# Ledger of designs, part 69: designed miniproteins, single chains, continued (3)

Each design is a single chain, and the fold is of that chain. pLDDT is the mean over its residues in the fold that is shown.

## One batch from the design tools (miniprotein)

Design m10538
Fold by ESMFold2-Fast:
Structure m10538 (fold): chain A 62 residues (1-62)
Amino acid sequence: SAAELAGLAELERLREEARRVGYDPEVEKLIRQAEEHVRAGDFAAAGRHAREARELIEKRKE
């Protein structure tokens, strides 16, 4: 679906940001879980995991 493709593209951009700040297994786990939720059509759960990953990425930038 268009929503699935858009969600996966957004998560790929988040993964690119994660790579720039350095490897974090917790960030990778959260992005992977968000991808699984997008593929399952659970966009609410995907959004929660993506937000947690963003918070960890931002903490590493500080």
Scores: mean pLDDT 82

Design m10539
Fold by ESMFold2-Fast:
Structure m10539 (fold): chain A 101 residues (1-101)
Amino acid sequence: MEELVDLLIAAAEAQGAPELARWLREHNVGVVLKKENGKYVLYVGASDRGELTEEEIEALANDPSAVLPPGRRAFRIEAPSQEDLDKVLEKLRELAEKAKQ
């Protein structure tokens, strides 16, 4: 879990987005990698209200009513690849922009 968060932070810094890397550190970003039905699934959660558990990240990402305020978000990506990591960073940038309100 921690290794994947560090990878996302390092990728944001490498892409010239130190503000995104800082936001990821300040918003308790958590990542859970699982294998479901023969595919890898990446769950990502962010919260300004304290650290999310792996169970909370999964519950939020799978909640069909999860139009949550900017302070607490989660999402799910199937079959994570290099391309999927870039998509994760893009979604995290959207969360960071909403948090600037």
Scores: mean pLDDT 63

Design m10540
Fold by ESMFold2-Fast:
Structure m10540 (fold): chain A 86 residues (1-86)
Amino acid sequence: MIDEADVLVSMARMMIAVYKSTGAPMTREESERLLELLRRAREAGADPAELAELAEEAARLAEESGDLEGAERLRRLAEELRREAE
């Protein structure tokens, strides 16, 4: 059976890897898309520690792209996920 959490985590990792490797700016829409993927993965039972790392990376990419609001939302999610990983 395809695990929804694994699929969503893989999608988020691939998006982050593309932006990290290309240096392309992440738009507001892309920041929101990534935030949605991470939230859905959380609901599907993905590892909170892994999601927290992905959310931190996404926040850095958003900040570098000038999306400060998206970066704040992603950092907030990362903080929530780190508390769940305890």
Scores: mean pLDDT 82

Design m10541
Fold by ESMFold2-Fast:
Order: sequence, then C-alpha cells, then structure tokens
Structure m10541 (fold): chain A 80 residues (1-80)
Amino acid sequence: MTPEEREVLLLEAEGSLYLMAGTIYKKMGDTKGAVEYYEKAARAFEEAAEKAEKAGDKEMAEILRKQAELLREEAKKLKE
C-alpha cells in the first residue's frame, strides 16, 4: 500500500464516520446536525476522490465523487 493509497483509505474512513453521525442525527430528528455531518462527509469523500485521481485511480475517484454528490443532494433536501 502506497502512502497515497493510505491517505485515500483514511479520508474514506473519516467520511464514513461523518456519514454515520449524520444518519444518527437524522434519525433523532436533528436536521441541522444531519446537514452539518453530511456536508463534512461529502468534503472528506471529495478530498479522497482528488487523491485517488492523482494516484491514477480514475474509477475510485469517480465513485468517491459520486458519493460526495449524493451526500450534498441529501443535505440540500434536508434544508427544504
């Protein structure tokens, strides 16, 4: 595992933890908390996608970018 591959995994883990927090807040009816953590998760996946792209893993970058986009959309829906 390269240092760059390790950075991607750590950012994916961070994003997953934020996503779990956002899901918990959503289940509790805390819309503000859910939005904040979904946006943090999206940012982590966006950073992971950039690092995957620089490492030459375009497929992983596309998956991570899509995951971030879905989380941004979910956050927008919760604000409505």
Scores: mean pLDDT 86

Design m10542
Fold by ESMFold2-Fast:
Structure m10542 (fold): chain A 80 residues (1-80)
Amino acid sequence: SAEHEALREQLARFEEDLEGLEAWAAESEDRELVLRALDRAEGLLRQLRARAEALDDRETVARLDALEARLAELRARVEA
């Protein structure tokens, strides 16, 4: 369906954006700016999860679980 296709495209873009965020966060001296970017990423991830659950897309939910774990690890590193 168009909803499943749109969700998968957004998820793929999020995965690419997260790789960039991880690389940028490792080099950034502006901790507050990085934390704001993490807050926005976490918000988007929650929106993607709600849509995946509404569509009963278990494969996408599993991918989101992995992305949530990566984002949590990144936050822990930044807050250390």
Scores: mean pLDDT 87

Design m10543
Fold by ESMFold2-Fast:
Structure m10543 (fold): chain A 100 residues (1-100)
Amino acid sequence: FEEILKALEEATELAKQGKLEEAEEIIRKTLKKVLNLPESTSDEVIGEKFSEWAKKNFTDEQKLELARLQMRFAQAAGTGLPEEEVERQLERLREKLAKA
């Protein structure tokens, strides 16, 4: 569990620096090591094996902590939207919240 948390924290820091490929690689390597999977294992299989392993080995509290870190990583890695589009969506959200 601790190795996975550390990997997510390191990956989040790399994602903040725009080093998304390096961040993804740290996560892949850590999960392959923890789950004892071959280096040739696909991301899809890693995810499936991790889900099964986590269900058996994580407490509900650890699952919540993992989810929190995954959300933080996703925010730091925020890809698929240009900077201007992200800013526009945040402004729309602010306007919507102000109206409610």
Scores: mean pLDDT 68

Design m10544
Fold by ESMFold2-Fast:
Structure m10544 (fold): chain A 105 residues (1-105)
Amino acid sequence: SLTQSPSSLTASVGDTVTINSTASSDVGNKVWWFKQKPGEEKEVIIRNTSERAEGVDSRFSGSGSGTNYSLTISNLKKEDEATYYSAALENGKIVWGQGTKLTVV
């Protein structure tokens, strides 16, 4: 399983925020991060811990290893307001974090 912290976060435009995800077992640096706005599908933003998906702004970065992974968003914009989810493969199955709701003021 994946556990995210915090479950909710409020930050200001221009801030840098970090969302953490802890796996119950080593997931081999194969963590993905997704962004979801209300009423929309989850879109992939980070693959394989640190690889930005096509068209994703350089303000988004991923890092981590073993059981501990982070998504960092720098220079926050209002459009970054969303729920962010971590996902990983364990024994060929996708496991999901519970999500972190980011509010930008």
Scores: mean pLDDT 85

Design m10545
Fold by ESMFold2-Fast:
Structure m10545 (fold): chain A 61 residues (1-61)
Amino acid sequence: AAAVAVAKAVAAALAAAGASVAAIASAVAALLAALGVSPATILAIVTDLVAAIAAALKAAA
């Protein structure tokens, strides 16, 4: 639960700063790994988050 909230908060902050989807995905994956989240959970969170950000950026373009 906390890992998803942290991932969303970091992604929102990076997106507001104009970071690319790839940069957001990399930063979130690194942060979750540092927090001790399992690789499978990191992959699931990052995959869903990248898809959501890509969809939002496409809608904004």
Scores: mean pLDDT 75

Design m10546
Fold by ESMFold2-Fast:
Structure m10546 (fold): chain A 55 residues (1-55)
Amino acid sequence: SHMEEELRRLYEQEFEAWYKVLLSLGFPEEEARKHAEKIAETMAEVEERVLRRRA
């Protein structure tokens, strides 16, 4: 669905952005990945909740 595509794109953008930031701050690759995944998941969950209320 359109919403699923938007949420996937948001997740991917947030993951990439935060992964790069965390690596630049000196986090080990595996820790940076885990933190970026959790941040991206949380942001996508919040956005899904907002989109469902607007529909």
Scores: mean pLDDT 85

Design m10548
Fold by ESMFold2-Fast:
Structure m10548 (fold): chain A 71 residues (1-71)
Amino acid sequence: MPRVEVSIRKTPDGDYQVTVRADTPEAARELARLMEELTGRPAVVDEAAGTVSGTFETEEAAEKAAEAATP
């Protein structure tokens, strides 16, 4: 199983932030591309922390993105 940790948080604005923790910078870049494809927006990549974040308007979209990040 890929070593990916995923969390979904509801933002105060009612959006859903999906944060994916990648064990390598290579995985983080791949996840950033996936988030950008799903949102149509730039993903937030923290290479030092190994996290990639995307913001979704619905819980369903956020869950679908989380599932896509953890095949």
Scores: mean pLDDT 73

Design m10549
Fold by ESMFold2-Fast:
Structure m10549 (fold): chain A 65 residues (1-65)
Amino acid sequence: EKIRKIVEKVLNVSPVKEDDDIFELGGDLAKRYKIVKEIEKEFNVKIPLSEAPKIRTVKDIKEML
């Protein structure tokens, strides 16, 4: 739920499904970096910036945590 809401907020698109391709929703590399930073803040974790280009779906983000 929280991950999905962060993606929706960063991309300014709603609703986002777990299997939706973030790139097809307009999630360029800059927006994927922003998603990573928002998730780090929300969950108090560190995610390597090298993981940002690997993020395709909300499910991918859940698997990183």
Scores: mean pLDDT 77

Design m10550
Fold by ESMFold2-Fast:
Structure m10550 (fold): chain A 95 residues (1-95)
Amino acid sequence: SLKDLVLTLGDRSASEEERRAAADAIGALGSQDPNLIDVLANGLRPGNDPVIRIESARALGGLGGERSRAALERALEVETDPEVKAALKEALERI
């Protein structure tokens, strides 16, 4: 379910492969649901683990649309981790 995919993104016991698969599955929905985009945008916050920020960026890049773009652009302004910055830029290139 979508709830299980979102939970997997934040699950510290999940593997990197499981989190990546969850992000790709969410992104494939192509949904412009503001509630889903807001949850993923919260995943981009600097207080979250870098892997959660990366996979949230991947999911938003897959969803696309202007709301996802705006969330990714705002995150890129405050992000300091080079790997997360790369993920944000790659996500923006997909939109």
Scores: mean pLDDT 81

Design m10551
Fold by ESMFold2-Fast:
Structure m10551 (fold): chain A 76 residues (1-76)
Amino acid sequence: MKEVAREVANEILVMSLPELAKQEPKAKELLLKAFEAYKKGDYEEAIKLLEEAKKVASPEMQSVIDGIIEAIKELK
């Protein structure tokens, strides 16, 4: 269901990624770059940047980032 995957990814990224960037200063630049890549339709780059952000994020934030990565993968 590509439509459902797009809706989930859009809701998480539009609502959550900017807020996550505020809560995780160490991951902020990577999360913002991932959001920009997603807006441009570069899902491969967005996933790569999210995986890098996950390496410096808290365990709680890592779970959220994993959810975002899986949602973007559904769009491919």
Scores: mean pLDDT 71

Design m10552
Fold by ESMFold2-Fast:
Structure m10552 (fold): chain A 60 residues (1-60)
Amino acid sequence: DELARLRAELDAILATRLSPEDAAFLREELARLLAYPTMSDLAALESILSLARAAAREEA
């Protein structure tokens, strides 16, 4: 299941690679995107995962 795979990756990044504030912001943004009927769950998750990966790379 692609959604489960992407969600697991996102959850790992939010738990281990980001500050609590950044993790909270991205969780809120994901919830906001999922509330829109024009946004698919896959597209919302991919968008937030992309942002989470970018934020994690800023620590390099």
Scores: mean pLDDT 78

Design m10553
Fold by ESMFold2-Fast:
Structure m10553 (fold): chain A 96 residues (1-96)
Amino acid sequence: RVEELIEQLKDPDPAVRAAAARELGRIGDPRAVEPLIEVLLDKTAAPEVRLAAAEALGRIGDPRAVEALREVLEDESAPVEVRAAARGALLRIGEG
């Protein structure tokens, strides 16, 4: 299940990718952390997919995501919604 969702993070359909990221965040399995960080930092990925990855990383609460989330928050070229999600994720991790 988790491995299948990690594979869906590479799906050509951004809606499938975003749904996979959200489900991985709900499950909370730490195996998803590094794949979600890769999606979050992929500047070619659709904003909705990167947003879902940031939210998922916040839900999982793994501190390995902190540096990547800070990088996105400080990246002025990133979509405003993705930066807002990164900020929200950092607050969740800091409170957990």
Scores: mean pLDDT 87

Design m10554
Fold by ESMFold2-Fast:
Parts: structure tokens; sequence; C-alpha cells
Structure m10554 (fold): chain A 90 residues (1-90)
């Protein structure tokens, strides 16, 4: 599973490229100290689940955050489609 991360101001955009057989992406974001932990779960047509975890050190971006807001937690996808999730830091 390919994951791209873009940090702009107080927003983190995480783009998940759907692997072969993908039908749905589930997304979670957790703030632990200065680390933003992003977790993507891809549900596949064969019933398997692929998981990817990325840790973003917010200090590297000069960001101090006490909370996170996630606008969308899941998206239906086709293989090769890009699912975009936006995290707002406050």
Amino acid sequence: MKIEIKVEGNKVTVTVEAPEGAKKVYFSAILVGDDLIVIAFVEKEDGTIEISVKVINLKDYGIKAKSVTLEQKEKEVKPGEKAEFVITLE
C-alpha cells in the first residue's frame, strides 16, 4: 500500500493509493505527544485486510497540536484509486 503525506499549515493530507483487490479504505489518526500516528486499513475483495501505519513527528514541521479532527474515516475505492483523508490539527 502506497501512502503519501502532505503537511500544509495545520492540515495533514494523507493519500492512500488502493492496492490490487482493494474495495474500501478505513482511516484513523491519533495524537500521542508530538507524534501524529496515522493508520490505514484496506479491505480487499478476497476478505483480507492490509494495514499501514505512519508516524509523523509534528516537531519536524514546527507544529504544536493538542487535538486532531478527521473529516472522513472511510472511503470506497477501486484498485489504483487514490483515497484522500484530511486531518486538522489544533
Scores: mean pLDDT 84

Design m10557
Fold by ESMFold2-Fast:
Structure m10557 (fold): chain A 90 residues (1-90)
Amino acid sequence: EERKRVLREIALILRLIGDLIELELRDPTVEEALRALDLCEEAIEKFPESERVLRLALEVARAVIEKTTDPEVLARAERVVERCEALLAK
C-alpha cells in the first residue's frame, strides 16, 4: 500500500509541523513537551529513512530543549536529537 504509506508519512509530518508551530508560539508545559517528544520518537520509529521526518523531529526536539529546564524532558529531547543526527549522517 504505497499510497497509504505515503499518506501516513505526510500525516506525521503535519503533526510534527503543528507541534513545532505551537512550540514557537509559546512555552510548553512538561506534559506538552513530553507529548511532542513521543510524536518525534514514533515518527523516527516508523520512518527512520525519511530525511523530511528526521529533520522535523530534530527541529521539534531542539525547540523543546530551548524552552524547558525539566531534566526528564531535556534527557528525552537530547536522545531524539542524537538519534536524528545519527540517522541523517547515513
Scores: mean pLDDT 86

Design m10558
Fold by ESMFold2-Fast:
Structure m10558 (fold): chain A 83 residues (1-83)
Amino acid sequence: MEAEALTYTEQAILAAENGDIEKAIEYLKKALELAKKMPKTPEVEKAIKYLEEAIEAAEKGDIEKAIKYAKEAAELLKKALKL
């Protein structure tokens, strides 16, 4: 399915906002793997960096920072999927 990287990023944000940090990290890692398989546009490359930063923040317990970076990644992935 198209936009799976975006879907997992949005699911990660929802999981983090609901306090399910283990699920949030799982979804962020899946989003990152899928984003790495997308065409390398500037938006995709930035989204990959924000997903990596979101995972690091979540693993360190900085949930507010993880949500912020995941939201930035989601916006960049939306731009990358524009025809």
Scores: mean pLDDT 84

Design m10559
Fold by ESMFold2-Fast:
Structure m10559 (fold): chain A 86 residues (1-86)
Amino acid sequence: SDVEEALEVAREGTKAAQEAAELAAESEEKAKAAEPYMLKALEEVMEAAEIYEEAGGDEEEALAKSLPELKKALEYAKKALEAAKK
């Protein structure tokens, strides 16, 4: 279901973002490399939050409708992690 996929995507995105943040904390160079992707991931998460508010607090509807934005956030979080590894 879209809800199950959205939860899985959100879980994966959170892991990637956390790993990127941990690497960024170790080096200013890694932080600078990851920053533009982390900002894009945040923009997508904020868009997902707007969709959640429009859904009137229905978590299942909000997750299903925000799935595309959550997928974009995951993609940017993964790019941030790859940038931080360099």
Scores: mean pLDDT 83

Design m10560
Fold by ESMFold2-Fast:
Structure m10560 (fold): chain A 80 residues (1-80)
Amino acid sequence: SLEERAVQRAIKAAETMVDAAEKLLESGAEPERVRRVIRAAKATIDYAKKQAEKLGLPEETLQRIDEIKARVDELEARVA
């Protein structure tokens, strides 16, 4: 469905943002730039989780979302 496609796009977007934040952190980028990318990733994956739960998507999809959320939380801790 269109809603399922939106969730999958949000998951991919969040993964891309997390990868970007990790690379920025490794390259010694300005902390505020890293924080902005992390905030965007967090908002995106939180949206994906709410929509996936509302749509009753498979446990596999919810677990993938939770894995990305864990990576976001770890990055937030590192830039605190």
Scores: mean pLDDT 89

Design m10561
Fold by ESMFold2-Fast:
Structure m10561 (fold): chain A 74 residues (1-74)
Amino acid sequence: MPEVEGEVEGDTLKIYTTAKIDKEVGEGLAELIKKAAEKGIKKVEIHSEGEITEEAKKIMEEAAKEAGVELKIY
């Protein structure tokens, strides 16, 4: 079972993860956020069952801000 899965619904990208989101995973998700914005995504939702580190949150939030997308972390 993949630890990270993505689904697109209209202008929203939903990312589901069961693993811990550390700095390395956060950097990968930040790149995904930027690429999604280039494809017309306006909102990214991260649904995490695992821990999200503060460093990973900052990386993802900065990427969303730079890309002009709304980021929600659940």
Scores: mean pLDDT 80

Design m10562
Fold by ESMFold2-Fast:
Structure m10562 (fold): chain A 100 residues (1-100)
Amino acid sequence: MEEVNELLVEAEKLAIELKDKETSRLVAFVGAEVTMMELALRLLKDEPELAKELIKKNAEKALELLEEAIKLSKDEKLKELLKKTKELLEKETEKLIKEL
């Protein structure tokens, strides 16, 4: 998840520089969902099935928000960064679910 968080920080900085307030807001919400996934992993070590359920739910919401941000953004660099973030989040989520 570190690489996902790094990409989200980069996307937020770019959205702010572009004065794209709506994309910036959506990226912040993605960050909140990713934080909830990390908390589920940390706090539910003895409840792997509950951790899986929460991670899947928060990942689904994060991916939905990223797709909305991609559609809303008018900057090609920001769109590509958001697409890369989405692909990495999908891959990392699958890995986490398999390791639980």
Scores: mean pLDDT 87

Design m10563
Fold by ESMFold2-Fast:
Structure m10563 (fold): chain A 67 residues (1-67)
Amino acid sequence: SEKKKELLKLIGEVLRIIGEIEDLRRKLKTEKDEEERKRLEKEIEELEKKRKELLEKMKELEEEIKK
């Protein structure tokens, strides 16, 4: 079904974002430049926001599939 395909696509996107956040957090732990640290923190915040939005869409699609 189309909804199941969209759900799998969103799951893939969430997993990619989780990986990106973990990589950025790893870089942040060793970064000494204050300007670069602020850039990394901003990127993490933007990815966390996107992750939250995608998780919400996944919940909506799961509910639609169960009906």
Scores: mean pLDDT 85

Design m10564
Fold by ESMFold2-Fast:
Structure m10564 (fold): chain A 63 residues (1-63)
Amino acid sequence: MTPEEIVRAAAALALLHNGATLEEVAKFLGISPEEVKRLIAELERLTGSNDLDVAIALAEKAL
């Protein structure tokens, strides 16, 4: 996963936690809903978790 993909996956999780739909997140990021799902799945695979706090920590390190 690239640093840019990690940041995008973390942003997607944050938006979903704020009550955004998958389609709204995809539109905001300029990608497809399927690509949003792929990024989240890859982040879960890398961290062993879909925990937002872990995703944010990883994104901060990638920046």
Scores: mean pLDDT 75

Design m10565
Fold by ESMFold2-Fast:
Structure m10565 (fold): chain A 57 residues (1-57)
Amino acid sequence: MKKENAERIAKVAYNLTETVDPEKAKQAAVETAKVDYGEEAAKETEKLLKELLEKKK
């Protein structure tokens, strides 16, 4: 399902924010999801990653 794929991409990007700027990690994750699964997956990945980043701070 597209939702599950977006969640996996968001988690990988979130882990990357431990060592890389969160803004860069977010952009990379959204672009990856869009290329692999389309705009819907990119949109969901962005939302999930924002939620994870909010919890981190």
Scores: mean pLDDT 74

Design m10566
Fold by ESMFold2-Fast:
Structure m10566 (fold): chain A 70 residues (1-70)
Amino acid sequence: LSPEERRELAERYTASGEADFAQGKYERAAQAYQEAIRLDPSYSRAWANLAKALEKLGKLEEAEEARKKA
């Protein structure tokens, strides 16, 4: 995968996670955001969204670390 293909795929995973988050599926949302970050660690939106999902799951320390990377 090229860097451009990785970013596009990361955006798609992030959009999928946002849909799960909106439905209260925080574990699924976090997994989608983690996959987006695996594909493109520079995608700040995925890190910010992961922090919100982790916060909903009560993983406050992990949420703070993700927030720092956004």
Scores: mean pLDDT 89

Design m10567
Fold by ESMFold2-Fast:
Structure m10567 (fold): chain A 84 residues (1-84)
Amino acid sequence: MKELEAEIAGAMAMIGLASAISNTEDEEVREILRETLERVAEAIERGDLEGAVEALEEAAERVRHDEETARLLRLSAENLREVL
């Protein structure tokens, strides 16, 4: 069940990032989210869930001025931590 939980958490994080990219009108935030989506996807493919969490937390700090987006990124990081 751990593999399934990690797969679901990873998919949810990527879906959340894709949704945030589609909904943001801030070009700087969009670029950060696109970079983060790529980093998270690569980390998950390698089984590096800790790296995926770190990427999400770094992105949340970079988009700190966008409180809603930063909150979504922190939530995604916490969800991934629960399956580490």
Scores: mean pLDDT 81

Design m10568
Fold by ESMFold2-Fast:
Structure m10568 (fold): chain A 120 residues (1-120)
Amino acid sequence: MIKLTESGGGTFKAGSSATLSVKISGDVSGILQVGWWRQAPGKPLQHVASLDVFTGETSYAPEVQGRATISYDKEKKTSYLNLSNLRVEDTATYYGYVVALVDGKGKVFWGEGVELTVVE
């Protein structure tokens, strides 16, 4: 069974930086993609960032473009989302996800969510 353990949430000041992480544990044939979605209070679920593990290709939402960096450490099986120059509008529950090969099929696994609060 695949397990995702998220960390790095908490309360941060506007203008600071936060690093969120997802550690992947359990037996997987391969990790294809890692990424992050978020849901701010009263707003729909929004894509934040994704990384194709084989190509290194990244994708970022316009709202975080130039402030977000996604990376994946293969040895630690951990995905990182670094958010710089935090804004109050970055306040959300962040969901890390992984697309992994299980029984020869790509399957999506979601973290339970980590809360990030940005204050002035």
Scores: mean pLDDT 86

Design m10569
Fold by ESMFold2-Fast:
Structure m10569 (fold): chain A 99 residues (1-99)
Amino acid sequence: MDEVKKLVEEGEKLAREGDEYYDQGDREKAIELYEKAVEKYEEAVKLAPDNMEAQINLSLTRMKLSILKYGGEKNPEMEKISTEGSKKALESRGLKYVP
């Protein structure tokens, strides 16, 4: 029985519903749904720390939630993820990251 898979699927459904409300301009409802999705992904990660899909979905949903709550202003966590992600992507291709 895969409780982790069920939690990830429930989180994905909630995040998708959040995206729909965001596209409709209902920011408050989008925030509510993303917060619920984060809770499901956090439970999945606690049960299976090696589940990369749950970890990635958690990070992406937290990023969306942060943008909505803080008006799209850069926070240190988002800026670090963006910078390190770009650097790693370039390095994996043998290219030099230029800040």
Scores: mean pLDDT 73

Design m10570
Fold by ESMFold2-Fast:
Structure m10570 (fold): chain A 74 residues (1-74)
Amino acid sequence: GAEAAERAARAAAEAGGGVLDPDGAARAAALAMKEGGGSHEAVGRGVGAAFRAGGGGSADAETMGRALAEGGAG
């Protein structure tokens, strides 16, 4: 779910030494959703939440969520 994606985003951000990396956070969330077997909508929401947790804006979060759900950021 979105919570697993957000946890992955926090882990990715922490691994970067506190450097804001919304793209890395979004990719980590997409990988976490693989384990959860999420739908396209769930992946989009989780990725968007991860992007925001990594320091991205809300509008960019929607764009990133759609791109990763469609496989555009792989």
Scores: mean pLDDT 63

Design m10571
Fold by ESMFold2-Fast:
Structure m10571 (fold): chain A 79 residues (1-79)
Amino acid sequence: SKEEAEKLYEEGLKLYEEKRYEEAAKKFDEAIKADPNFAEAHRNKAIAEGELSKKLGKSIEGAKGNENYILAQRLEAQA
């Protein structure tokens, strides 16, 4: 329902403010499943996923982000 989507979205916003980006993205995804036309949930899911990728890049030695980590794994498989 729309009301359920709004509740899930608010939970996602709280998690995002707490820098818990993976959990925030999951809550926004749940909000989208409850209301697929919830434009704000779609936008904030993308933003949370972007922040998660940035956070992973900063926490990985050698400045590897999520995409760089996946690319490195694929390149090693081809070598």
Scores: mean pLDDT 72

Design m10572
Fold by ESMFold2-Fast:
Structure m10572 (fold): chain A 98 residues (1-98)
Amino acid sequence: IPGDDEATRLRFEGNRAYNEGNYEEAVELYKKAIELDPDDIYALFNLARVYEKLGKYDEAIEYYRKALEIARANPDPLVRDFFIRMLEDAIKELEEKK
């Protein structure tokens, strides 16, 4: 996939911003990573988590749902089952907070 190396770098930069509490910077970095690799489940999941930290529950649910769609397409049943359960639980909790 074109841009994979740059997408991965941007995701790691987003992870750093998130860990430092710079949530708006993390959003911008994860969005850029997703533009380059729209199927990066880790970037989608982490972007949803940042929106959750910002109280933007509608945006968080949107990206958790996108990550869930990618998880369902994963050929590894252990990875698929792990992410599906985690993402469905996250979506349910946020829908209850709205």
Scores: mean pLDDT 82

Design m10573
Fold by ESMFold2-Fast:
Structure m10573 (fold): chain A 63 residues (1-63)
Amino acid sequence: MPLVHPSPVEANAALSEAALRVYRGEVSQREAAEIYGVAQSSISRAVRVIELGLEDSAARRAA
């Protein structure tokens, strides 16, 4: 079991949590990057993907 670096799956989970918190305005991209140990640019891209997904299929808006 490798302990030196997180697995890609674990890194993706941390990125998703960080992006969600930034999207909700709970933390800044910089703070989330420091807390979760992921690149700020990755968080920015993940937030953009969330925004685009919600615009394309906004379940809460129209049903």
Scores: mean pLDDT 67

